Designed miniproteins, single chains, continued (3). Designs and how they scored, part 63

Each design is a single chain, and the fold is of that chain. pLDDT is the mean over its residues in the fold that is shown.

## One batch from the design tools (miniprotein)

Design m10175
Fold by ESMFold2-Fast:
Structure m10175 (fold): chain A 100 residues (1-100)
Amino acid sequence: MSPKEIMLKILDELESEPVAEPFRNLPDKDSEFYKLNPYPMSLAMIRQMIEEGKIKSLEEFANLVGQMVINVELLYPPESELYKAAKKLKEKFEELYKKA
């Protein structure tokens, strides 16, 4: 299986998780999230970058998923639902990545 096929398979499995819902697409451009985060990241953006060949390795893929999680962890308190969802998404990604 090619690196691209492995990344898309992991991404498909990750996107299917309920905790992935707030990460599937970027929030509205006028939202506070965009004002506080100049480089917002979503699973849809990562998918597009993989499909366009801008990401060619599992390591680059892991770095972008990590950036998406860190963006939430830096902007939201640990007790928030979004922070908890980001932590769970990271744990699920690490599980899928180890099996790849």
Scores: mean pLDDT 77

Design m10176
Fold by ESMFold2-Fast:
Structure m10176 (fold): chain A 115 residues (1-115)
Amino acid sequence: DIKKEAEKLVEEAKNVDTSKPPTSAREVILKAIKLFLEGKLDELRKFLEEQLTSSDPEIRRAAAAVLIALGYVLNDEKYILKVLFELSLRGEVIDARDFYLAYEALKLVAKERGL
């Protein structure tokens, strides 16, 4: 159940140390949720754009998934356009599970923040 997993991710994210670099797709998603919870949208965007250029393809795909999810949640295409460009240059594909987890988690955060 993706929604139940998303609820658990939001709770886990509240205890994430955002000063540490992520080492997995899950850690990218958790740090993104934490930054969104804190209202640090500029830091969140910079973080995700940096992760799009990671040497780890799992981290790059997770960052892409979160940026697309943010674009949908915030109704803001600027988050999506950069991802489409970067993924096209590398011939990479977004991970569907990472996208749905990020999307449901970010929707919960947006609701909590009154967005």
Scores: mean pLDDT 84

Design m10177
Fold by ESMFold2-Fast:
Structure m10177 (fold): chain A 84 residues (1-84)
Amino acid sequence: DLLERARELLEEGLKLLKEGRENGDEELIKKGAELIGEAARLAMLSHGVDEAVAEASGKYAAETAKTEGLREIPLKKLEPIFFE
């Protein structure tokens, strides 16, 4: 199930972002953002979205996570993709 896998990647990505920001580890922040981007891509594909749009959404989610990190407002904006 793509949506279940997307949720797993989102949870891991959020954990890495939190740890990276708490420790000042830019590599963990980057890895967390990449997982969030892949999670968004898989979630969009699970909803029948075109692969090119899903890829663009994943890139947007990854950049948003990397730039805004643990700011709940940007992360909450992504919740409808994963959780309806």
Scores: mean pLDDT 73

Design m10178
Fold by ESMFold2-Fast:
Structure m10178 (fold): chain A 84 residues (1-84)
Amino acid sequence: SKRSQIQKIMNDIASLARTPKQRSAISRIIQTIIQLYNSTDPSVRQQLQQQIDQQVDDLKQYVDDKTAQQIENLVQQAISLINS
């Protein structure tokens, strides 16, 4: 199901955290993805997508380029599934 695919992606994102600071930052991204999935208001969905973009950008300060790219790709996949 779509929900199972999104949950798998969130688990994959969570598995990339190595430090407490990275876990905290990644947890915030996952929480916002869950809020997006449960949101029915188009304006709220737009704001949550912008919030995710900002949170991913902030995370780049704490992870290497390879990990940042993996997280960006997984986040994009989750958002695409939510919007389909």
Scores: mean pLDDT 88

Design m10179
Fold by ESMFold2-Fast:
Structure m10179 (fold): chain A 84 residues (1-84)
Amino acid sequence: MEEVLRRALEALRALPEELQRELKERLLAKGKELLATISDEEELLRRFAEEYARLAEEALRRAGLEEQAPVVREAIRLLAERDL
């Protein structure tokens, strides 16, 4: 668990500053959209995690770090399924 989360964090931190900011902005916008649509907390967290994984993978692809996408997707999935 921790090793997957650590590698995912390292991959995201390796993104250029501009792509990190764009990812945060897109995540904030998606979070607001989902909050307006979904009232159930568990469903909201699951849908947000799915969108987070998708947006993070796109950012990694744009940075040439596509090979790190699977570990980031797995980390987000694990966080959505556990209280960690």
Scores: mean pLDDT 78

Design m10180
Fold by ESMFold2-Fast:
Parts: sequence; structure tokens; C-alpha cells
Structure m10180 (fold): chain A 61 residues (1-61)
Amino acid sequence: ADEEREKRQLAAVKATNYALEGKFDEAAKYLSKLTPAEQEAVLRAVEAIDPENAKKLREAL
């Protein structure tokens, strides 16, 4: 079991949730724990649900 991968998966879920709530500073903290590919996956997930929140999240990074 890869504990670091599990921690990053949880961080991705938290980043997505905070971004959808408009809590971009908190979302950015969790995104900083992810690989660039994982960060892009989260940003795409947010964009699919709320494109404006995705744009604001990118500006907070």
C-alpha cells in the first residue's frame, strides 16, 4: 500500500470540495500536496461542475 498516494487522493477530494465552496485558500493548500498531473485533474473536475470557481482557483494558485 502506498500511503503517500492515499494521502494525495484525500487531498484531491478536499481540494475539490473547498474549491466548490469558494474556499480557494484552503483548496490551494491541499492542491500544493499533489503532483502537477493530479492538480490538473482536480482543476478539470471543478471546471466541469463550476467553470467560474475553477478560474478563481487558478488565480489563487
Scores: mean pLDDT 82

Design m10181
Fold by ESMFold2-Fast:
Structure m10181 (fold): chain A 93 residues (1-93)
Amino acid sequence: GGAELAALAGEGGARAAEAAAEAGWSGETAAGLAAGIIGIGAGVGRATGALDEAALAGAEEGLRLAAEAAARGVSPEEAAEAGRRGAELARAG
């Protein structure tokens, strides 16, 4: 349900913010990245009519890849793209 996505949003947002701070990004940029990646998970859940395990796993993987990209000092655009791609691939199998 919504509680799982809210918990993922909070934890993922914190991890993304820490990675972005380490990469030297602004708090506003970090918040935008976290919101975008979380939105992918919510969008998948809405499109499938269910916030199932696959949708949650996709969102989690997307956040993980985005945080790793940010920690490597890549641009916000590249980090967001990595997260989006990760979420899509994790859900596809």
Scores: mean pLDDT 66

Design m10182
Fold by ESMFold2-Fast:
Structure m10182 (fold): chain A 80 residues (1-80)
Amino acid sequence: AAAEARALFEQGLRAAAAGDAETALAYLQQALALDPDYVEAYAAMAQIYAALGDLEKAKEYLEKAAALDPALRAEIEALL
């Protein structure tokens, strides 16, 4: 459910804040498994991949977020 996806997203953000990118990505992938349209989870994954230097994956997840909400493209690009 959306509430469960949100809880996993929040756990992912906490892991990222703690410097654990692997755990953060795992939680965000679980959030997307429950809610494939969760734009914020795609955006968070893009930021994490960019921070890791994986610009190819960062771009892939940014494009997925932008496909669901084109208005967010400029905001996500400003955060990266």
Scores: mean pLDDT 81

Design m10183
Fold by ESMFold2-Fast:
Structure m10183 (fold): chain A 89 residues (1-89)
Amino acid sequence: SMELELRLTIQQFRLLAVSGDVWVAKRLIEKGGDREEVEKLLQQAISDLEDTIKELREIAEKEPSLREETEKLIERAEKLKKEAEELLA
């Protein structure tokens, strides 16, 4: 459906935004930035990625024609989540 395609597009842009936040957190760590700001960014990124993965799985279940595209985005979101979790450790 057009509605599910729009929801998928929103999650794609959401994933790009969170990818940027993880990149910023990684740069802040490398530059000796504020620990509190880094932890806050990474915790928010993990939360946003969990929400994105949940939404993408729901889209895949409701629209089988979008399954391949949603699975690729879920894989990217899971990899970003692991990177953010490792940066928090």
Scores: mean pLDDT 89

Design m10184
Fold by ESMFold2-Fast:
Structure m10184 (fold): chain A 90 residues (1-90)
Amino acid sequence: SELKEKALKELEEELEEAKKELEERKDESESKLVALAIGYALRIIGLTLDYVAELRKEGREKEAEEIEKFGREKVKELLEFYDKLIEERK
């Protein structure tokens, strides 16, 4: 559906923006980087929940499950990216 395609695109764009900002700011304090990572994770979670709710409202339960899984994967990928950035500083 158009709503599912929009959700996939916007969730991917949020992850790419998060990765770009974390990479550009990687030399800042660890406290600033963790705050950025958590902030972006919360944004991805919020977008995921909003799209899941809208898909369920339209009776698109299977697509809602796919978007919920995709959003969880994007949060996981963001946190793994953050961990790698912090380890590379040591």
Scores: mean pLDDT 88

Design m10185
Fold by ESMFold2-Fast:
Structure m10185 (fold): chain A 80 residues (1-80)
Amino acid sequence: SRENIEKAKEIIEELEELIKQLEEGKISPLEAAKRGIELHEKFIEISEKLSDEDREKLEKEYQEVADRFQELLEKKQNEL
């Protein structure tokens, strides 16, 4: 449904904002990791409600952002 597509997009946008907050030092790596896990769980729940076509597209978009988040998180954790 359109609502589930919009919810998936909102989760991706929240992950992008989390990346920005982590880059700017507005959130600790530990807190960012916890929020990242919560966003991933929410994304999985919403993805199960999507059509196969919408799921494939949004999972690819999510994974690109998630990969960037993970790289940044690891970098920030190693700077301690």
Scores: mean pLDDT 87

Design m10186
Fold by ESMFold2-Fast:
Structure m10186 (fold): chain A 81 residues (1-81)
Amino acid sequence: PRVRVTVEVKLLGSTPDSLEITTEDLVITTIRLESVVDVDEATPEVLRRTGEEARRQVLSSDLIRERSVEPIKVTVTLDVP
């Protein structure tokens, strides 16, 4: 079956390259990445591992690293038809 995986990362920062964040320049940046994974069977164990792997790959990606700020919220959603 095909599993749709959505990873949503919320970052707190005024700019991606800023090391200085002030409350007056506070901006929440939301990065949402979707992928479709084909699995042999959609068991709870496979779904859990698929979500954890997707979360890990997104957080280690250049998209998050280039932001130079820590995520304030990470949400992983799995949709099995």
Scores: mean pLDDT 67

Design m10187
Fold by ESMFold2-Fast:
Structure m10187 (fold): chain A 64 residues (1-64)
Amino acid sequence: SLDELLAEASRIGGVAGENIRAAVETLLSSGVFSEEDIVQLLQKEAGLPRELAERLVAAVRESL
């Protein structure tokens, strides 16, 4: 579930899940960043594994 993905991302990245969700929603809604761009940002800035970042971005998009 999205909540489980956000909890795991929060544990790894040290950032509240609500803040991760809000950031990903903002980037997706901007029209400037592709899903791949956001995945790469999550890996670089939050230290998330690629698989987790891909699943998280997809789950947030599906929630929009």
Scores: mean pLDDT 87

Design m10188
Fold by ESMFold2-Fast:
Structure m10188 (fold): chain A 79 residues (1-79)
Amino acid sequence: EIVLSPENRALLEEADSRLQKLADEYRAATTEEEKKEVLRRMLEEVERLLRRLKADPSTPQAVIDQVERLVEFLKSQVE
């Protein structure tokens, strides 16, 4: 079982909350340009999360791997 520090758990919860708001903006977007802008903001948010998780040496590699896969997925959507 993956055990997260309280700090890492808080970071993941904050990121999830922000990504949910961006997902709402994505659904509300009426043009392809607006949708791509929201996807870029989602990518920036996830990349920021990944950088902060990597700064904590106690972060399990499995968690880092999961967030890296999400970054790769979002990059494929923006390209």
Scores: mean pLDDT 80

Design m10189
Fold by ESMFold2-Fast:
Structure m10189 (fold): chain A 60 residues (1-60)
Amino acid sequence: EVEERLRYIAEHSPDPVKARAARGILALRDPEKGGFAPQAGTPPSKEGEELAREAVRLLE
């Protein structure tokens, strides 16, 4: 649900700063889970998921 919450914030948040942050976090997430192709320097799946969880907590 963390990814769904980030997408919701990115698309529906009235605060443009929070929306940008959520979009940035989605882009930074492990693309193997997030749906983007892997890139050099992409964090591993587990760390990406932990970072996304913390980010959702901070944005909420």
Scores: mean pLDDT 62

Design m10190
Fold by ESMFold2-Fast:
Structure m10190 (fold): chain A 88 residues (1-88)
Amino acid sequence: SLAKKLEELEKRLKELLEKGASEEELRKVFKEIAELLGVPAEVADLVVKGIEANKAGDKAKAQEYSAKVRALLAPVEEALAKLAAELE
């Protein structure tokens, strides 16, 4: 299902971010997530900027970009949670 694919991609993304994977690997996963959710391409750009900030040692800026990405994805997470609640 779409929900299961999204959950798996989100899990892989978190693992890649935690282990400091390459920008190209992260960009590919984010592109797949964006395409599945119909979110703007700017999400991929924000992720790349966050990774660059982290590589430069600016962890505060990296966290800021990460928070912006999460904020853009929050409406989808809320929609899925509401759908799950309605099915009970």
Scores: mean pLDDT 70

Design m10191
Fold by ESMFold2-Fast:
Structure m10191 (fold): chain A 91 residues (1-91)
Amino acid sequence: MAEKEKEIKELKEKAIEELKKAIELVEELLEAGELNPELIEEADKYVKKAGENVRKLQEAGAEEEIKEIEPYIRELLEKVQELAKWLAEKE
């Protein structure tokens, strides 16, 4: 039980950290106004890592921890949608 609680806490902390990194990278892309393939690849990498950790939390039944992560997921989705609209307008 104690070990599982620690694992859940670590997954939550990692997911938040990875989501924050992805948000920062997407913001850098939006501010630059130019496509940087390295920043896009790095952002995608952190989004995938965060998604994997969120999935592990869902499988563990960690509803409260997922609720704490939701604001970061929403912010990332909003930033990604903004970037997608910007890219569609530029092309």
Scores: mean pLDDT 78

Design m10192
Fold by ESMFold2-Fast:
Formats: structure tokens, C-alpha cells, sequence
Structure m10192 (fold): chain A 77 residues (1-77)
């Protein structure tokens, strides 16, 4: 559904921002290891996403967008 696609896109965006944050202080090897773990977690989330109701997707979308905004604000500081 469009909502599920939007939620997955925001989750992937959060992943990218978290890896950018890690790259500031972690070694390239640590960043690569974390990227692999996050990729696996996103793949598992994508599989699980197909089982969620529209109401659950809307709630998760709101929460993930809020967290993305918070992480971005922390990076800008």
C-alpha cells in the first residue's frame, strides 16, 4: 500500500541518518558492520510490514517521522 511504502521509505531514511551520525565518530569497519545489521533489520521489518493494519502503519509512520526529526535536530546541533 502507499502507506506501507511511505513507512518503509522513512525507516530507510532514518537508517541513512543514523549511519551518517556513526560515521562522525566510528571507524569505517564499525560503520560497515552497523550498516549490514541495519540492512538486515530493515529487510525483516519490510517482511513484517505486510502483516500490519493501516491503523498500525499510520501510528508507526507518525512515531518514525518524529524520531527522524529528533535525530536530524541532534545532528544539526
Amino acid sequence: SPLQQRLLAVVRELQAVLLEYLARTASPEQVAANAAVLDQNVAEFEAHLSTLSDEEVKELLRLVEQELARVRARLAA
Scores: mean pLDDT 83

Design m10193
Fold by ESMFold2-Fast:
Structure m10193 (fold): chain A 98 residues (1-98)
Amino acid sequence: MEKEKLKKEALELLKEIEELLRKRLEEKLKKGEITEEQYEESLAAIEKYVKRAKELIEENYDNLEKLKLLVHSMRLALSVVRLLLGEPPDEELIKEGL
């Protein structure tokens, strides 16, 4: 039961990371900040990462502690990706400044 929930959460976090990175790469390409070649290389790197992460989730399905660590690592990765993509640092400060 708990293993199934952790696996589902890990896969959902991985999907969010992938979608966020793909969207940002497409925006950079449209703005001319990266070349088509750089876009394709970055996309291939994301695909390789996603495939490896899925394999790691499957390999560690029967290890609850490793699944917890994977979920924690993916939550951290998503937070870092959001920060690097220029997400607002603090919602409360933004609302006070408006």
Scores: mean pLDDT 75

Design m10194
Fold by ESMFold2-Fast:
Structure m10194 (fold): chain A 74 residues (1-74)
Amino acid sequence: SLEEKIDELVEELAKERNLSEEEKEILRKVAYEYADQVLAGKQTVRTSVEVPEHLEDVAVEAVIRVGELLDEYK
């Protein structure tokens, strides 16, 4: 399922960056929020998730990987 694929992406990124469980949860929220908005056809994707500065690069990578995954489900 799409949900399982998103969870796999988040878990892989967390392992690559040695993230804590709390930081991994932030990435999961970013990934799901992005996916929900893209699938809903939103022209501008917004986040309600507060991303710490040290996780900004990982959050961007998560968004990129989710976007690539969603292109397969169109």
Scores: mean pLDDT 78

Design m10195
Fold by ESMFold2-Fast:
Structure m10195 (fold): chain A 112 residues (1-112)
Amino acid sequence: SEELNRELARLVIKLAEEGIRLAEEIRRLLEQGRDISDLRFEVEVLLGMARILLGVVNILKKRGVEVDPRIEEAIRLLIEGFEIAANAETVEEVEEAIKKLREAKKLAEEVL
């Protein structure tokens, strides 16, 4: 169970890092008044991955597998951050998304 929780944490960290990278790029393009449509699509893909990961965690819990609550909370923060980033129209909204993604990464790192 400990190794499974570490693998889940590594997946959350990877999604958070990729999400932060995309959100920082979206912030930069918004500051320049440039189109972000392609980057929004990439964030929507990451959002889909985070939702699948939450589904996997729920299946594991139903099967009696012990999942660290920090992993579930981190995935929820990923979903919230990606939803904000996918719909962001302002720099301030992107910064809120980045904050949630960084909090998700921090929680997942605590499991390692």
Scores: mean pLDDT 91

Design m10196
Fold by ESMFold2-Fast:
Structure m10196 (fold): chain A 95 residues (1-95)
Amino acid sequence: MSPVQQKIKQALLDAADELRDLLLSAGDDDLAARVDEIRDRIAQAQTNDELVEAIRELAKVLKEFVKKHMPEVAEDVEKHLDELVKYVEDQLKKA
């Protein structure tokens, strides 16, 4: 992996840990378990495609969480997450 891919991987692991803790605090054990599975895939990821799939799956979990617990901001959060995912995907493709 390139240095950029390694930094993105580390940032995603940290984000997954924070999202899991947030979900557990909200009592959403099912989504928290899904984040743990995604985290394991990120930790084992060696390719750009594996990191991109993991990012998309984390974004889906966060969108589901926001729709369930914060529906008033769900549309704005989904739009910003889609833009962030695309930005990270583009950075990984350049690395």
Scores: mean pLDDT 80

Design m10197
Fold by ESMFold2-Fast:
Structure m10197 (fold): chain A 64 residues (1-64)
Amino acid sequence: MKKVYLVISEDLELGAEKGLELLKQHPDAIVIVTTPEDRDRAMELAKELAKKYGGELVVVEIET
């Protein structure tokens, strides 16, 4: 089963770096990087992709 990671970070550069680390560990994964403001829309997309690929959704929040 593929993993779908939703990375939430106020700093998109830091979020992107974390997303790349996750992709190196799980090459088959889908990674979505978003800000807290766009969380709800990104969550809907992540859930849709998890359904399409029969994957597990994992939410990663980078610092408050």
Scores: mean pLDDT 81

Design m10198
Fold by ESMFold2-Fast:
Structure m10198 (fold): chain A 76 residues (1-76)
Amino acid sequence: EEEKKKFIEELEKITKEADELVKELAEKGSDEEKQKLAELTEEPYKEAAKYADTDPKKALEAAKKLAEKVKKFYEE
């Protein structure tokens, strides 16, 4: 139980950081880039949620990959 709670807190932190990058891209990016980013973020979020029930550690890793992809996409 507590492991899931800790995972949720870490996931919220990671998604908040990703959201900040998404907002920056939304202002400066093209419509095509915004749409591609939305598609890229939606699927990883669903995957992280799925892993949260079966393997919280993998779910956290998926969330970290999501944040890294958002950062790279923003920097591109």
Scores: mean pLDDT 68

Design m10199
Fold by ESMFold2-Fast:
Structure m10199 (fold): chain A 96 residues (1-96)
Amino acid sequence: GSKLEEALEKLRSTKDPLKALEELLEILKETPLTPEQAKEILELLERIAEEHPEDEEILRKIREIVMEILKKVEDKEVILRAIGLLLRIIGLLEDL
């Protein structure tokens, strides 16, 4: 498996996602994404945001990862999904 696949597996299994999110962000800065990979990441980030709606550090890291995805992908469905998640995270952070 790639470093990306290993980071995603860690993120799926962890009870404390912050370190795994930080690792994923660093990998994404230097790794091109397919639309399929971006959709998989966004689905996982959506789940983590739902499980940790009051964790400011986790929400901020998800926001940073979503912004990195938006820089790398041109797929319309991925962009719309990423924007939807970004707006939700901004709303959650405003309530903190």
Scores: mean pLDDT 86

Design m10200
Fold by ESMFold2-Fast:
Structure m10200 (fold): chain A 93 residues (1-93)
Amino acid sequence: TKEDKIKNELLMMAGVIRVTVAVLLLLGEISEEDAEYIYRKVDQIEDLANRNDFDGALKKIRELSEYLKSSSNPVLQKMAKNLDELIKQIEES
């Protein structure tokens, strides 16, 4: 279904974010506080997606994107752009 497709895209995005953040944390490129905030937002997005609350999930993705844009880390800034594109694709679908 269309809902299953959106849910799978959100869960895949969550997985990519977790791996990227874990690598950046391991390399000392981001703080533990940054990683904790991002993981909390990803957990919220996954919980909302699993409940088929896509409007709620998109709101949390927007909050995460704004946080990532405030980072000096270029990988996190690129991640924010990818999240903005995902939001647009889901809202325009």
Scores: mean pLDDT 88

Design m10201
Fold by ESMFold2-Fast:
Structure m10201 (fold): chain A 53 residues (1-53)
Amino acid sequence: DHYQRLLDSDSQRDGEFDDAVREAVREIQRELGLPDDGVMDEATWRALGRDAR
């Protein structure tokens, strides 16, 4: 599938991976009212559904 390849390619390619991660972070931040700078902070990590380090 096109989407499955896109997700796989995202992990395979650092350039696309970094951009996709930043975009996802921004999208979540915008919806939650966080700064949409794409900066991964504790609040952003929690919003992504991951444990804070």
Scores: mean pLDDT 60

Design m10202
Fold by ESMFold2-Fast:
Structure m10202 (fold): chain A 93 residues (1-93)
Amino acid sequence: MTQEEIAAAQAELAARHHREHFGSFTYVDEEGREYTLMGLLPAEEHLTEEQVQVAALLLKELEEKGLKYTLNLPEERLAEIEAAIPAAEAAVA
């Protein structure tokens, strides 16, 4: 997937939610390319159960691949996502 395709998908998600503050993931792949995912995690609002599960699975995948990443989220939201990883894994098993 190209950077332009990722940006287009993120713009569509952002337009759908139309919120001023979003949590984001910024990660670096094995080739040193930086990617940013937005619109999955509203920074100043409560996450839906579905958003927490998606974020938990993404975080687990980044950890398993050993990718370097930066999260632009409140610490309480990160803890909520990390706590949801076992339940998210069970939901997609």
Scores: mean pLDDT 56

Design m10203
Fold by ESMFold2-Fast:
Parts: structure tokens; sequence; C-alpha cells
Structure m10203 (fold): chain A 70 residues (1-70)
């Protein structure tokens, strides 16, 4: 199952990056959406990119909220 391999890779990347369960679940839904809409399993490259971008976005969002908070 090619999709299951992509999901397993996502779990490994999420654990390495310390992603929250909520963010990991959202990324899982994105990978499942790619499989449904494009009729293909996400590549290892797409999985790695999505996980890395999610981590950077989480860090940037936290920093921006702290900077903009009253």
Amino acid sequence: DELQRALDRLRERAAELGLSPAVTAALQRNLEAIAREEGRAPSDEEVDTLATQAKLGEEASAANRAKLAA
C-alpha cells in the first residue's frame, strides 16, 4: 500500500521534528487528499517537504503570535 508507506514516513518525520498530534493529523489528511485527488501516493519528497514546512510554519506562527500579543 503506497499511501500507507507515505503515512508511515510522515509519522517518522513528525516524531523527528516534534510535531504536535493535531499538526500530524492535518498532514495525514493532506496526504490522503493528494492520493484521492491525484490518484497517486505522495512521494517521499512531498512527505518530507510537508513535514518540514509544517514545523517551520508552527515555529514562525508561535514567534509571530508572541511578537503581536498584547
Scores: mean pLDDT 77

Design m10204
Fold by ESMFold2-Fast:
Structure m10204 (fold): chain A 61 residues (1-61)
Amino acid sequence: MSMELKEQIIEYVAKKLKISKEMAEILLESVEQLEKEGRFDEIEKNLPLKETYEAKKEFLE
């Protein structure tokens, strides 16, 4: 993923969830780790992770 696209996703998630950019970056990294492990159930049951995953999907599609 490009650095610019990553920053756009982080900014969007931070604004939507009303959290810091640091927290949004941690959520994005957590989503990417869970996605690599195929643990989509963990993403779906956690609203901040689900919102971050949906944002990533929207920006990459």
Scores: mean pLDDT 81

Design m10205
Fold by ESMFold2-Fast:
Structure m10205 (fold): chain A 100 residues (1-100)
Amino acid sequence: MEEIYEELKRLAQGVKDVTDEEIRELAEKLSEKGATVEHIRYIAGKVVEYVKKHDLDFKDLPRLIVEAIRELLRLMQDKPVITKEDIDEKLDEVLARVLA
């Protein structure tokens, strides 16, 4: 949990509307679903690729990463475990919703 929390805190740096408490809650939910820090880094990398592909502002990247994780957790709410295959299958839908 703490490793996921520290990674999320690093990725969310500069996002004014995200509290430390919210980041901790996201880390707890991810940890409960068996997510690892590598899963978090994988999601962040996919968001970076999406930002580059669609010529979006990199200043929004930390916010988009947090929103993508939040939306992914919402879509995976009824699933006991999150896997890399789940991330690959759901991330396109997540990014489309976050960027709408």
Scores: mean pLDDT 78

Design m10206
Fold by ESMFold2-Fast:
Structure m10206 (fold): chain A 81 residues (1-81)
Amino acid sequence: SMEEGRLALENFRRSNRLSDEEFRELLRAAAARDLEGVLAVLARRYPDVPEEELRRAAERFLAEFARFAAAYPEVVAEALA
């Protein structure tokens, strides 16, 4: 359900301890399929993680987000409004 999608999105933000601004930046980059934008947010959040590892994480995140957006398009549209 779309309600499950909303809860999953909010739980993701809280679990990763992202500010509202950081979370919006991450979601906009992911929605735009902007690998470098996602990587920039991850690099600021995890400065001690090697860039190559963060790039792989960003690629996985984009793939997972694409599946999430396909399953919950209204939730993603609402979050980006």
Scores: mean pLDDT 85

Design m10207
Fold by ESMFold2-Fast:
Structure m10207 (fold): chain A 64 residues (1-64)
Amino acid sequence: MEEFEKIKKKYNEEIDKLVKESRERLAQMEAEGKPVDELGRFAREYLEKLEELKKKYSNIVKKY
């Protein structure tokens, strides 16, 4: 059980980092007047990263 809690803590920390970095980068790109296509591409990349991270930790959690 304690091992599971450590894994969840690491997962939440990685998620928080990705979300924060994504928000900061999108805000910067918007401030710079980047085209919608470029903003959408960046958002999609980060969303894919987020989903991969969720799948990775979900698979680990299934073992507990």
Scores: mean pLDDT 78

Design m10208
Fold by ESMFold2-Fast:
Structure m10208 (fold): chain A 94 residues (1-94)
Amino acid sequence: SLEEKAKLLKETIKKMEEIIKEGVKNNRLEEAAREIVELLKETMKELEVPEAEIERITAHLERLIAAGRYEDAAVFALTVAGDYLAQVEAEIAA
């Protein structure tokens, strides 16, 4: 299941990067940021991240989006996904 979690995170990161790229190209950064939040939330649920942690991360992202900070929201979401990937890969290597 660690290998499956790593695969899911890699796929999620790739999808986030494509969403950001399309959002930048088409001037739809708000829509891109909202899609990334939804994608990250579903990925965190699949990873069995504690509900309280999902709520904290999601609330922070939603605050950034409400403030018009779409690029910051995208960077934060990618950082969260990357941190989970690093943690899973470290557990596989142990």
Scores: mean pLDDT 88

